Designed miniproteins, single chains, continued (4). Designs and how they scored, part 19

Each design is a single chain, and the fold is of that chain. pLDDT is the mean over its residues in the fold that is shown.

## One batch from the design tools (miniprotein)

Design m12636
Fold by ESMFold2-Fast:
Structure m12636 (fold): chain A 75 residues (1-75)
Amino acid sequence: SEVKEKARKLLKDFLISKGYTEEEANKLADEILSKVDDKYALHIANAIIMRFKNKKEITKEEILEAVDFYLKLLE
């Protein structure tokens, strides 16, 4: 999906900006997007970016918890 690839790029670039390696960022972006329908992929990517944009350090655990929270809002 073109939408999902765009979401992946946004998440990858964001995670790299927060100190993740390219390999770590790709792996985490894949993990996030594997949980998300294509129609919500950009919404989830933007929600994660907006939530953590002003935070200097973010853990994998914080990100995955936020993803789960946003997915529950889409039920």
Scores: mean pLDDT 85

Design m12637
Fold by ESMFold2-Fast:
Structure m12637 (fold): chain A 61 residues (1-61)
Amino acid sequence: IVEELKKRGYTAEELMKALEDLTGFKLKVKPKSIEEAVEIARKELGLTPEQILEAIDLYEQ
């Protein structure tokens, strides 16, 4: 999943913004890497890696 997000050109900041826009949830922690952003989404939003990719696919449409 991290590799796929990097191939799509996402930075940690861009990924977090997309997730915040999609969920309406404001994240208080700024990730240092895409790997950290994925872990924050897992812990704070309860999303699996597959659900993160689904959310990003919807955001890009």
Scores: mean pLDDT 74

Design m12638
Fold by ESMFold2-Fast:
Structure m12638 (fold): chain A 63 residues (1-63)
Amino acid sequence: AVEKLTEYLVSLGVEREKAEEAARLLIENIDAPEHALIRGVMDITGLSQEQAREVVRKARELV
């Protein structure tokens, strides 16, 4: 799950270290409210709210 999500984030142009941090945050906190996860992804990666929302949804599909 973490590896696939990290690769997806890297494909969106996110630096590998930040992608791995965001992927771990998402998998470890997957039951958190969607808006909190979106904000976390945006803060780590610099992605837009729309891109961060898709990343969160993809993470939930992998669990």
Scores: mean pLDDT 83

Design m12639
Fold by ESMFold2-Fast:
Structure m12639 (fold): chain A 97 residues (1-97)
Amino acid sequence: SEEARELALRGARLALEGGLLAVKTAPKENLPRGIAGALNGIGGIFEVEVLGDAASAGRSAKSGGYLAALGAGDDEEGRKLGERGYRLGLEGERLGG
């Protein structure tokens, strides 16, 4: 559905933003999680815009958002970006399946 694709895409973009923020601002030990969050976000965007697969994109956004939130550490803004990406990814996956 269009709603599922829109939710998954928004979640994937938030996972990308949160992951990149974690890479830039979080302690170096969080770098792998920030990178993984960003890469999952990119994957989710590709899954929506190229493949039209909302369920797969929702899974990517969910995983990426979770990793971005963990990568943020004590950064409340980064954590909230990741958490929003995770929630939107869950809804996109649910509606896309």
Scores: mean pLDDT 89

Design m12640
Fold by ESMFold2-Fast:
Structure m12640 (fold): chain A 71 residues (1-71)
Amino acid sequence: SLEEEFRRLYEETLEVARELERKGNVATGRAVQREVEELYRKYEEGEISIEEALEILKRALKSVREVLATV
């Protein structure tokens, strides 16, 4: 389901962001964590559709992975 995909990507994005923080990019790691947690809140509160939330989350995951690859 889309909900299961969102949960999986949410967990993956947080894990990558936390790893980035551990490797010394604390500012970007924390910023991504806050953004993704706010996205989850907006989705849970019905402020955003699951489809839009998934698009934003996929872009965030791609971006944070690219940053992690440079450290």
Scores: mean pLDDT 87

Design m12641
Fold by ESMFold2-Fast:
Structure m12641 (fold): chain A 65 residues (1-65)
Amino acid sequence: MEEFVKRLLEEFKANSEQYRRDIETLEKEIAELKQKPLTPENQRRLMALEIVRDLLKALLEEVEK
């Protein structure tokens, strides 16, 4: 597990600009989805996108320090 996390952080650091853009793209998709009807399906998708966004932001903060 530790080796996997270390590899992910190294890869994330090497491609931090790309992941920063990916986060921006996710933020836009989340904003668009929030404007759609509040169905259980859209709610589940919104939750999944927000989890991925928050994970990427956390990883980016770790490698940028």
Scores: mean pLDDT 78

Design m12642
Fold by ESMFold2-Fast:
Structure m12642 (fold): chain A 68 residues (1-68)
Amino acid sequence: MKELLDSLPPVVRQAVLRAFFEAAMRGIRTKEELIELVSKIARELAKKHGLNPDEVAELAREAVEKIL
């Protein structure tokens, strides 16, 4: 939902949006694959911004679960 995305921290929002974009482009249809993808993207972004990779990945996973 738009409101949920707008309330997320910028790094988490970027990870979720990027994961959905890549999933659409690659034809990913399973929730399992989408969660795996968002976790990988979130960890990578967290490292670049000096944040805890596990914490950001968990927040991104929770956001995806609430959207789905």
Scores: mean pLDDT 76

Design m12643
Fold by ESMFold2-Fast:
Structure m12643 (fold): chain A 77 residues (1-77)
Amino acid sequence: AAEAAKARLAAAIAEALRAVGMSEELVAAVLAAWAGGELSEAQAAAIEAFAEAHREAIAAADEELKRLGDELAAEVA
């Protein structure tokens, strides 16, 4: 179901961010936001700073996650 696909995508996001060196605290914050939670201003700023410093690695991870998201969307459509 769509909820199972969403959970899989969230797990893939966490793994990709850990692979590029994001701290466990920031990964948890990203996952909480992905699940509909709110980011503090400090958490949002830290994520932005990390994204700027690791732009190439994050871009590569983002492309892989977009591909997975498209595959899961096609499966549940």
Scores: mean pLDDT 70

Design m12644
Fold by ESMFold2-Fast:
Structure m12644 (fold): chain A 63 residues (1-63)
Amino acid sequence: DEIFQQAKKVVEKLSKDDAKLIKDNVIENRDTVLSRIEDEKKRQRTEQLADYLVELIDQKLAE
């Protein structure tokens, strides 16, 4: 999936400080963004992408 591959490349290029900031922003805005999506499949996809991004950042921070 191109979007997931792009997210991985972006996270790999981030500093740990920038990655932490992005993670905090994703977590803070997750529910608001998801509540605005009427389509269940789009909502699930967005949720999966947000969760994947957080997971990638957590892996980077554990280095």
Scores: mean pLDDT 80

Design m12645
Fold by ESMFold2-Fast:
Structure m12645 (fold): chain A 80 residues (1-80)
Amino acid sequence: SDVEKAKQLKEDAEKAIALAEKGTPEEAARAMEQVAAQLRLEKEKLEEKGSSQEAIDILEETAKKAEEKAEEFRKLAEKA
């Protein structure tokens, strides 16, 4: 289901965030920017096909989290 796919993307994003925190801030920022962009794209596809609101909400929440992490890492990279 779309909900199961959204939950899998959330788990993958959470793992990517944890991995990014172990790298350089600049690499982490780029990785999180890519993750956020991909999640926004997947959300757009679900909205276009009229998927469940639950699946859309999971992707929105996960994208926001990745975007917040990207901003945090970008600020750290600017200080390095």
Scores: mean pLDDT 85

Design m12646
Fold by ESMFold2-Fast:
Structure m12646 (fold): chain A 60 residues (1-60)
Amino acid sequence: MGVDFSTLSAEEAVEYLEKALAPAGLSPAAARAFALHEIRRFMAPEQREEAIALVEERFP
C-alpha cells in the first residue's frame, strides 16, 4: 500500500482503506478485520479511536 498512516487523519485513513480494499474481493468481515489491524498497527494513538469508530460505521 505504501501510504504512511501516521500522517493521515482518521477520515483519510478509512477512506484510503475503503478504496484500497474494494477491488481485493474480500468479504465485508475480512475487509473490516484488515482495516482494523492496519489502524491499530500504524495510526497515531490520538486518531486511532476515531478511525476505529469510522470502520465500525463504514465496514458493516
Scores: mean pLDDT 76

Design m12647
Fold by ESMFold2-Fast:
Structure m12647 (fold): chain A 61 residues (1-61)
Amino acid sequence: AESAPAVPAVAGDAARFADLTEEELVARIRELLGQDLSDPEVRAQLSALSHKLTELYLAKR
């Protein structure tokens, strides 16, 4: 257990995706796939969305 007292400069990603449905996550992934995949930020967002989609699949058990 580690508690960081510092507030991160960019921390909205997990909260932004928290209320998204499976269909909305897929739609976001499709939008990002239409963008430049060589951009590390686009790749990071794709990774985060894919991880969230995987969590939803596991939660459906």
Scores: mean pLDDT 67

Design m12648
Fold by ESMFold2-Fast:
Structure m12648 (fold): chain A 95 residues (1-95)
Amino acid sequence: MLEEAERAVDEALRAVEEGKLSEAERALKQALDALREAGLTEEAEKIEEEYNKKYQEYVKLYLTDEEKAEELLKEALREAAERIRRVVEEAREKA
């Protein structure tokens, strides 16, 4: 479960670097689901809430400035993935 979350995070970060934002979102969702399966539901919910707030801002910007909106989405995806990685590392140290 934690190994699956780590792999999904690595996939999300790679997809962001490649500009494949839909693939990055799918990988991020998979990582969050893996955290929930590991019993880290509250941590997963907090990360998802923060990402969703930034996603709403991305949607608003996309209608007026697509390039700036995509940069915001890439940043939001990276931040969420980095937070998941920290949660996984902390959980492994406790286990």
Scores: mean pLDDT 83

Design m12649
Fold by ESMFold2-Fast:
Structure m12649 (fold): chain A 66 residues (1-66)
Amino acid sequence: SEEQKKEIKKLFDEVRERLRARMAAEGKLTPQREAAIDALIDEQYKDAIDNNIPVQKLKEMLKLEE
């Protein structure tokens, strides 16, 4: 559903920002690496949507659940 796609996108946006923040903290965030992170996250998002992976499973895989 559209709601599920939006929720999944939000989860991947969270992971994207976490990766960017980590790279920035290490002094390694460059435009090229930022673009690579975006491409990787976009690909993973597409795969999650195409394979209809449940939101709960994605939270576990992305380590967003305690």
Scores: mean pLDDT 76

Design m12650
Fold by ESMFold2-Fast:
Structure m12650 (fold): chain A 77 residues (1-77)
Amino acid sequence: SDEIIEKTKELVLRALREAGASEEVLEELEERLSKLTTPIDILELAAETMRELGFSEEEIDALITRIILEMAKWVKE
């Protein structure tokens, strides 16, 4: 669903903003995300962006896990 893809992109941008990513990084990420159509590609780009920003693998794992758990709620009520 295009709606789920858009919600995933918004969730990634929000999570990175809350983690301290700059507006410049978030604008570049939003442009890169606009070309992606699958949840896995979106999550892979999010993890790559976090590595480029100097986040630890532990921090990346925690943030991606939080995003996946939030996405899981959209499938189960």
Scores: mean pLDDT 82

Design m12651
Fold by ESMFold2-Fast:
Formats: sequence, structure tokens, C-alpha cells
Structure m12651 (fold): chain A 64 residues (1-64)
Amino acid sequence: SNPRAAGRTAAGGAGADEEAARTLEEDLVKHGKPTEEAARALARGGGVSEERARRGALTLAQQM
């Protein structure tokens, strides 16, 4: 069996969480926290995956 269709169901609801996580990530980066620690805090508080939060935090850290 192919459970690929089940993974797409979460995409619609994650939109709002992504915006909230983005704001939280900016706040953490502004405080001078490392991207890895910022991603961990986002995943814990924002309810997003640690891998996704880490990619976002890394992108923000690269933008000077």
C-alpha cells in the first residue's frame, strides 16, 4: 500500500503555524541564539518539525 496521500492532509492546516513559527524564529535569532537552538525552541513551542524550523532559522541567520 502507498500511504503518500495521508501526508498531504496536514499541509492545509500548517499555513497559520508557519507564520507564527516565522515570527518566533525572528525573535530567537534577534536575541543572538544559534540556529540549532532557535530551531529546537521553535519545534517545541511552534509545534512544527525540528527539521523545518532549523531550515527557517538557518535562512534567517544567513540574511544579514
Scores: mean pLDDT 56

Design m12652
Fold by ESMFold2-Fast:
Structure m12652 (fold): chain A 87 residues (1-87)
Amino acid sequence: SSEEAINAAERMAVAIVLMIQEKAPEEEILAKFEELLAYLLNTSEIPPEVKKEMLEALLKTLESSPELSEEAKRRIREMVERAKEEI
C-alpha cells in the first residue's frame, strides 16, 4: 500500500538522520542515502509528487545538518536532482 511504502521510506530517512547524529562515516551515510533513493525510484506504491516532496524535505534536513561536510551536501544535492529527473 502507499501508506506502507511511505512508512518504509520514512524509516530509512530516520536511520540516515541517526547515522548523522552518531557521526558515522560520510561514505556510509551517502551509501544509505543511495539505498533510499533506489527504493523511492523503484516503488510504484508512492505517487511521483509525493516522492518529490519527500526528497525535497530530506534534502533540506540533510543540508541543515552541521555534522555533514559541504562536499557531502553537494553530492546529496546532485543525487536528489538526478533522482527527480527519473521520477
Scores: mean pLDDT 85

Design m12653
Fold by ESMFold2-Fast:
Structure m12653 (fold): chain A 95 residues (1-95)
Amino acid sequence: SQETLQQALSLATQALNLILQVTLENRDRLSDEEEAELGEAIARFEQLLVWRPTDISGIVDELERALDVLRRSVPDRSEELAQIESLIQQLRDLS
């Protein structure tokens, strides 16, 4: 439904914004490989959002990839990581 799509887009953008905030605050803690992986996940997320916004599972997959990078690089940011995970789970529950 239109309401479900609007909720999904809201949750996805909230998750991305928090991922970007954690990344900006911790750029020095990311390896070159982790930075590349995170950049690729964000780019694929942006492509899905523009061209296939109804592909909630695809959007979830790219957000999960970004979260996985952050879990490896900044595991001490447990509160923010848990918030991202919660947003992704809510998004998953809509699909």
Scores: mean pLDDT 88

Design m12654
Fold by ESMFold2-Fast:
Structure m12654 (fold): chain A 82 residues (1-82)
Amino acid sequence: MPGWERQRLVGKLAGKTVGVSEPGPEAFLYARSPTIKKIFVPSNTPQEVIDELRSLGVEVILAPEPTLESAEELAKKYLEEN
């Protein structure tokens, strides 16, 4: 996915109860958002990052593959079904 489409998808998700992130600073930004209830992350996300995100009150959902693309697809499917 081109960078501008990825940014657009993230921007669209930021206005909803879900977020998509690689293990990094952006995941913690989403966790601090009062609007974001769920964050989709790659399956290879470190347990320490998952535990810290959960401690901030966010539901963390692991994608089936160790890639950001799999997390984005899972979040997209969630939004299409909900």
Scores: mean pLDDT 62

Design m12655
Fold by ESMFold2-Fast:
Structure m12655 (fold): chain A 68 residues (1-68)
Amino acid sequence: AKEKALELLDEAGKALLAGDTARAVELLQQAYSLYPHPAIQEAIEAAKAGDTAAALAHASEAIRILKE
């Protein structure tokens, strides 16, 4: 579950950088279903709001926490 969540978070980050916000939201929601964490929830909310910088920051924080 944790390894798959990390994979999904990485893919979400790539989607955000590519401007594919809809894809990023789908990937972030899948990651949250496997590993519920506030940082992932905040990334989803930021991405839905179109705040790509905030979404990337929250996704990066989630990756950092999960790698521990």
Scores: mean pLDDT 84

Design m12656
Fold by ESMFold2-Fast:
Structure m12656 (fold): chain A 78 residues (1-78)
Amino acid sequence: SRLDELAEEVIAGIKESLKARNSTRVSELGARLVVRDRAEKAGLSPEETEELVARVLERLRADPEIEVVSEEEVARES
């Protein structure tokens, strides 16, 4: 489906970004922002946008190479 294609695109972009930064961690908030930006550019409805967010987060959480931080507000200390 179109949402599966968009989810694959977003996940591939996130994985490439993580690899370039030598990181395995994705914040839930960060992933949601990336998905919402892509969905807005694709002209998705609010309902379709939330479905895309759910699909991307589910796939990221299922990936053994990726650790998703499951707090909406993540304090990042460098």
Scores: mean pLDDT 78

Design m12657
Fold by ESMFold2-Fast:
Formats: structure tokens, sequence, C-alpha cells
Structure m12657 (fold): chain A 92 residues (1-92)
């Protein structure tokens, strides 16, 4: 129940994120940049990215957290988000 609600909201957030990327207004960080910032206790440096790069990086981030997580519910959540991002990438 709660997981399904969280997934639905995350999908809506992703759809909004894709719209922002299409407009070329979004700044983002790569998985490597995010991990380096977390390791140093800092915020990742955001930069302008292409639509394709932003979605690919988000997919990589989700794959990383899916592999890191041993919780089957979290793995399923990330897998569904990855699937939705791949579908959205095809529409761009």
Amino acid sequence: MTMEDALERAIEDIEQYVEDIKEGKLEAASLEEILNAEKNGEEPELRKVSVEEAIEELIEILKYYKEKSKDPKMQEFYEKLIEKLEELKKKI
C-alpha cells in the first residue's frame, strides 16, 4: 500500500523532471559526482545536462541503489522507477 503510493508519486515527479529537462532548464549531477560529494559530506555540483544524459545518469543512480539495497521491496521500487525512466527516454 505505502510502497505503491510512493511509487505513483515518484513516477509523477519523474514525469515533471522529464518536462523540465526537455525545456533545457534542469541542472543535475552524475552518479560519480553525487557519490564523491556524499563521501566528502558536500552537496554535488550541479551542471547543465542534455535530456539523454540526465535520464541515463538517473537510471545509473537507481541501478546503484538497487544493487546496494538488500531489501526486496526497495529493489522492486527502484526496478519500477528504472522501467518508467526507460519508457520516458523513448518519448524524448
Scores: mean pLDDT 70

Design m12658
Fold by ESMFold2-Fast:
Structure m12658 (fold): chain A 111 residues (1-111)
Amino acid sequence: MKKYYVFVSVRIPRETADEVFDEVLKKVEEAAKKYGAKIVSVQRIERADYVTLTITLEADSKEKALKLADEMYEFLQKLVDEGKILSASVVVVDDDGNVLYRKSTDPALEA
């Protein structure tokens, strides 16, 4: 069966990174359970002014992967609007590396 991967990438201000990291991870875990996806990696990279969080999920269905991506993007856009994160992107690829979905918030937008 073909695999689908959802990449969720978030830039968080360093000062609030721990709190926002937990909020984002909790939402990803809830979405993963809802759509039957597996969290396969969580990466946190410290920068001078921000933290980059990247979460990779594996889904066995294109429909589930796309629904998960849309729900995560809407959640992350709300966090940008609330000034909790600097930017976010959500990408869905198949196991051949074809991009099926890509949405990004404005990376220059700060609250």
Scores: mean pLDDT 83

Design m12659
Fold by ESMFold2-Fast:
Structure m12659 (fold): chain A 77 residues (1-77)
Amino acid sequence: MSLTFTVEGSVPEAPPGSAVAVLQDGDGKVLGSATSDEDGRFSVEVTLEGSGRRTLTLTVQVDGRVLRSVTFEVELP
């Protein structure tokens, strides 16, 4: 089975449109990416295949510098 969902966040300390959010799985595979908007907000849509628990990491960077890194789990049916 597959699950599609959106990861949203904000980076108000970054200049508008300059932050890049990248979502990766536990194997380092890039699942999705997005650039921040005028308000510093971003939305990354991701589709996961299979079943069970998956560990995902979201990194937000500006000009190659990592500002935020968040790891979380998603459970597929």
Scores: mean pLDDT 79

Design m12660
Fold by ESMFold2-Fast:
Structure m12660 (fold): chain A 65 residues (1-65)
Amino acid sequence: MEKEKEKKLKEAEKAVDEVVENPDVSGDKVIETLKLIGEAYEYDEEKGKELAERLQKAIEEAAKK
């Protein structure tokens, strides 16, 4: 159980890190990353929220919204 949680959290964090490093990623990549964050949120709400905030901030900065 802990192994599955750790795996999902690491996958989501890695995906977010990739988007943060390259904010010009495609929309498909953003959608994939959001799905991974959703899975991580099921295991750890605090960590999932942190990852979602990091992704949103990176995309908003790139879009200069």
Scores: mean pLDDT 76

Design m12661
Fold by ESMFold2-Fast:
Order: structure tokens, then sequence, then C-alpha cells
Structure m12661 (fold): chain A 84 residues (1-84)
């Protein structure tokens, strides 16, 4: 399950980036994890999940800051991974 291993690796990297104060990098890594998880169901699901995650990210950022955006995308990616 290479895509699951890739998603787990990306999420671990995103958590490290967030802990280091690199919130924008954390959000980008979490978006890549969302894409990898979606690829398990095919390109249409991967694209739809990424677009949804982008919306979640920037809605949280507009109500808070870049860190809030990163945290919401990380949470969404974890929820998606738990459903695999």
Amino acid sequence: RDLVAEAERLLAEAERALAAGRAEEAAELALEAVRAIGELRGPAVATANVLRAIGIRYEAELRGDVEAGARRVLEFARELLAEV
C-alpha cells in the first residue's frame, strides 16, 4: 500500500513542519497527503479531495491565521486516512 505509506510519511513531515513554526510548509505537505489518499480511489476523488482541502485551508486562514489553515488540512487528511 505505497500510497498509504506515502500519506503517513507526508503527515509526519507536516506535523514536524507545524511544530517548527513552518505552517505554510505543513499545509502544503498535508495537501499532498490528501492527494495520495484520494489516489487510492482514482484521479477524480484525488482532485475533489484536494479542492475541498484547499477550501478548508483558506477558510480557516481567513478566520484565523496560516497555522489555523495548516491545522485544519492536517485534521482533514487524518480523517481521510482513518477511513482507508
Scores: mean pLDDT 86

Design m12662
Fold by ESMFold2-Fast:
Structure m12662 (fold): chain A 72 residues (1-72)
Amino acid sequence: AEVQPDAVLETDRPLSEEEAIKRAIDLAKEAWKKSKNKNLPVSAVVIDPEGIEYVVTLLNGKIVSIEKRKVP
């Protein structure tokens, strides 16, 4: 991938879509708080054991995208 996520969390159990998105949002917010440049986009990914990835991107601490994808 051209862009690497700022934070990645792999889970030991399948998550509901709502739970996975919430975890990705929380992870992205924590990565943004730790970021040296608050004005840059921050992305976090939650990966469940089924290979489903939930990607949340924040810009200036606000959610700008939420994506769900399955890794081949």
Scores: mean pLDDT 77

Design m12663
Fold by ESMFold2-Fast:
Structure m12663 (fold): chain A 67 residues (1-67)
Amino acid sequence: MTAEERAAAEAAKDDGSRENVELTIPLGIELIKEGVERTVQLREDIRYGSPEAREEALRRLAEAAAA
């Protein structure tokens, strides 16, 4: 079986639910990416930011932990 035939076979298995998965993937990944990026930004502000940025980041983390 050629690489093209193998790719077509694997795509055909994914294609059965591909439309539903492709609609779900952007939404799921986007939400996860936003959450992760926001958490990383807050940690950077705490560690390397100004005292004001650090206080705001700590407050936001406390609010998130309370939720």
Scores: mean pLDDT 61

Design m12664
Fold by ESMFold2-Fast:
Structure m12664 (fold): chain A 58 residues (1-58)
Amino acid sequence: SSLAEKLAKVAGISLQTAEYVIKLAREGRLDTAATLLAMLSGISLKEAEELIKKVLEE
């Protein structure tokens, strides 16, 4: 939950969306998670992928 809250605040997305993005990444679906995050937050696919990896490493 704390990782989802951090992602939601940084990316400017809802907590529900952040939880779903983290779930997809943990299931090994990083490409899908990054695509969803990029579309909703307006960042590049590369930035979305790096942000997800950084959040999961903390």
Scores: mean pLDDT 82

Design m12665
Fold by ESMFold2-Fast:
Structure m12665 (fold): chain A 66 residues (1-66)
Amino acid sequence: SALEVAEEVKARAVDGKVPASYVAELAQGLSAEERAIIGKAVKKAFDPETGLVDADKLLEEVKKLL
Protein backbone atom coordinates (compact mmCIF):
# COMPACT_ATOMS: atom_id res chain seq x y z
CA SER A 1 0.00 0.00 0.00
CA ALA A 2 1.01 3.67 -0.23
CA LEU A 3 1.30 3.76 3.58
CA GLU A 4 3.66 0.73 3.56
CA VAL A 5 5.84 2.43 0.91
CA ALA A 6 6.01 5.63 3.03
CA GLU A 7 6.92 3.59 6.16
CA GLU A 8 9.64 1.66 4.22
CA VAL A 9 11.04 5.00 2.95
CA LYS A 10 11.22 6.26 6.56
CA ALA A 11 12.93 3.02 7.72
CA ARG A 12 15.62 3.35 5.01
CA ALA A 13 16.11 7.14 5.13
CA VAL A 14 19.58 8.58 5.84
CA ASP A 15 19.30 11.83 7.82
CA GLY A 16 15.54 11.66 7.12
CA LYS A 17 16.00 11.82 3.31
CA VAL A 18 15.89 9.38 0.35
CA PRO A 19 16.39 9.86 -3.41
CA ALA A 20 13.12 10.44 -5.31
CA SER A 21 14.14 7.55 -7.64
CA TYR A 22 14.05 5.15 -4.66
CA VAL A 23 10.46 6.19 -3.78
CA ALA A 24 9.50 5.67 -7.46
CA GLU A 25 11.04 2.14 -7.46
CA LEU A 26 9.10 1.13 -4.30
CA ALA A 27 5.86 2.54 -5.78
CA GLN A 28 6.11 0.46 -9.02
CA GLY A 29 4.27 -2.50 -7.40
CA LEU A 30 1.30 -0.34 -6.34
CA SER A 31 -2.08 0.15 -8.06
CA ALA A 32 -2.63 3.34 -10.10
CA GLU A 33 -4.70 4.80 -7.22
CA GLU A 34 -1.97 4.10 -4.61
CA ARG A 35 0.73 5.48 -6.96
CA ALA A 36 -1.36 8.69 -7.30
CA ILE A 37 -1.33 9.03 -3.48
CA ILE A 38 2.49 8.61 -3.45
CA GLY A 39 2.85 11.12 -6.34
CA LYS A 40 0.80 13.79 -4.51
CA ALA A 41 2.76 13.23 -1.26
CA VAL A 42 6.14 13.36 -3.09
CA LYS A 43 5.25 16.76 -4.62
CA LYS A 44 4.99 18.17 -1.06
CA ALA A 45 8.05 16.32 0.36
CA PHE A 46 10.46 16.70 -2.61
CA ASP A 47 13.38 19.16 -2.83
CA PRO A 48 14.12 19.73 -6.57
CA GLU A 49 17.58 21.21 -5.78
CA THR A 50 18.80 18.00 -4.06
CA GLY A 51 16.56 15.36 -5.71
CA LEU A 52 15.75 14.12 -2.18
CA VAL A 53 12.41 13.35 -0.51
CA ASP A 54 11.84 14.12 3.19
CA ALA A 55 10.72 10.76 4.63
CA ASP A 56 8.76 12.20 7.59
CA LYS A 57 6.95 14.72 5.35
CA LEU A 58 6.16 11.94 2.83
CA LEU A 59 4.60 9.79 5.58
CA GLU A 60 2.54 12.75 6.95
CA GLU A 61 1.23 13.65 3.45
CA VAL A 62 0.33 9.99 2.65
CA LYS A 63 -1.62 9.76 5.96
CA LYS A 64 -3.54 12.96 5.06
CA LEU A 65 -4.63 11.37 1.73
CA LEU A 66 -5.95 8.16 3.40
Scores: mean pLDDT 82

Design m12666
Fold by ESMFold2-Fast:
Structure m12666 (fold): chain A 64 residues (1-64)
Amino acid sequence: MKEEIERLRKAAEDVEEYRKLRAEHPDFFDGLVEEVKKIYGDSLTEEEAGRLAMRILAEELESS
């Protein structure tokens, strides 16, 4: 659990780590990007939306 949260935080801050995670789970990340764009607007790039999703997910897991 803590290792997963740390990996998500790293992906939110480091584009290289984000790209590695997305390559491992492309369908999962496509769904997260779509959800973030619905909430925060379509002006976000896919990379910006994906990294924001990683930050939100890490915060949710940390508070649970």
Scores: mean pLDDT 76

Design m12667
Fold by ESMFold2-Fast:
Structure m12667 (fold): chain A 97 residues (1-97)
Amino acid sequence: NSLNIAGLEVIIQLLEEALRAARAGDAERALELAEEALTILQNGLPDFPEELKPKVEETIKLIEEAIEAIRAGDLERAAELLSRALETVKEILEELK
């Protein structure tokens, strides 16, 4: 699936909900939402402009690290990583506007 502005807005919503779940101590929900955001972003990676792909790849790594933190029970670290991933997705969205 090709990512457009609407697709990135969905990823932002998923990451905001994942961050909220992590802060609430809901590891299972945080994991589900983060994995969904990761899948959408990975599937969309080929369709991004070449100049933005490094930023998308960095965002993917941040979400992967957040998922690892969730699985380890480190929800504070997961929240920090999800927050950084959210910031980078918002930057990508602004570059596409």
Scores: mean pLDDT 86

Design m12668
Fold by ESMFold2-Fast:
Structure m12668 (fold): chain A 104 residues (1-104)
Amino acid sequence: MLLPLPGEFPLLEEVSRRFDVPVSTLLEAAREFTDRYGSDDTLSAEEAVEKLFEFLSTLPERVARALREWFGNRLARRLGLKERVSADASKEELTELLERYKKS
């Protein structure tokens, strides 16, 4: 869910710069999430986003906001959307984006 594909590193670098969080820190957090919750797509979009927000609550606010923006914009780009997803995006907004991605 949070680990970048090769073509997604430019977006991750942009988020890193905007939030003043090293790319290495974002990658470490993404890997920790994968280790804790697995990489399986067997979870519903709602369950996956609930686990994401639970994980984000354990991180420093700046890192959590960077990962929230990363996750939302990653999904938006994969869906061909032009609009930027906010770092303050709600669970509902991110759940809708993930549901759309799972159906595409």
Scores: mean pLDDT 78

Design m12669
Fold by ESMFold2-Fast:
Structure m12669 (fold): chain A 81 residues (1-81)
Amino acid sequence: MKPVKLKFPESATQEQINQRVAKQIGKILADIGDLLDSKWPDIQKMLAEGKSLSEIFKSFAPEFDEVSKKNLARLKAFEDS
């Protein structure tokens, strides 16, 4: 289901604006969490093979960067609307 475009009316309270921003940030964090969950079996396998945590995260860094960029662009567009 497509979410309705959010606008900040001139009469919106700071709390209302903050809640809407927090919701968008929550979605970003959820996307990152979902990525980690999907990669967890691969992470466990690499840990068992003696890979360092930094090496493991480097293998996922492009996917984290892509998710982060997409969500930052969405958040900025949301704040600008």
Scores: mean pLDDT 68

Design m12670
Fold by ESMFold2-Fast:
Structure m12670 (fold): chain A 80 residues (1-80)
Amino acid sequence: SPEEKLKEIMKRIEELVEQVKKEEDLEKVLELIQEMDELVREAGEIIEANPDIKKEVIEEFKEVVARASKVAAEKLKKLE
């Protein structure tokens, strides 16, 4: 289902966030951020195509994206 695909994408983003937190190589951090950005875009397309997705799942996705963005920004500042 679209909701199950969205949950799978969210889990992958969370796994990438944990990798970003532990990574010290800037090039690898940028690769991980690129993968997260691609997953966020794919999830956005699923949400737009499926208006019957539960609001609770969409809100959970927004929270995952906000957390990922914060972690990525903090890591990039630390590695500059």
Scores: mean pLDDT 86

Design m12671
Fold by ESMFold2-Fast:
Structure m12671 (fold): chain A 101 residues (1-101)
Amino acid sequence: GSAAIAEEANRILGRFRRPDLAFAYEELQLRVQRGQASPRQRAMLARIRDILARMEASGRPPSPAEQREMDEISSAVLKEVLTRAIERAIEANKELLELKK
C-alpha cells in the first residue's frame, strides 16, 4: 500500500540523506504497484535496492560510482515526472481553450 511505499522512501531518505533519491524510489515503487512501470524503470528500482542491500551487508557507504548511478536514476525519474506534468498541463489547457470557443 501507499503507506508501506512512503515508509520505504523515508528509510531511503534516512540512509542516503537524499530527498531526490527518496522521491525517485517512491515514484518507481508506485508505478510498479500500478502496473505502469517500464522494464527500464523496474531495472532502476532494482539497482537502488541492490545498492542499499550491499550497504547493509558491508556497512560501507555507497562508492563514487554508485553515487553517480543513483544521481542518474534520480535525475531520469524527476525529468520524466516533470515532462509528464507539463504534457498534462498543455493538454488540459488545450481542452479548456476548445471548450471556450
Scores: mean pLDDT 79

Design m12672
Fold by ESMFold2-Fast:
Structure m12672 (fold): chain A 64 residues (1-64)
Amino acid sequence: SMDEIVEEVVKEFEELLAQGRSPVEAYRAAVDKIDELAKKYNLSSEEKMEVLNEVHARMQRLLD
């Protein structure tokens, strides 16, 4: 599901931050992961945009 994809991406972002990686490095990895999972699960452009929006919202909340 898209929720599972969002959780996988956010988990990787949180793990990179916990390892001491910069927010920019963690963000880049998250974007790359979204592209990878979108291709793997054959997401539509609309579904990919929804995943991007949810991941972005959760990353903003984590950085506050």
Scores: mean pLDDT 84

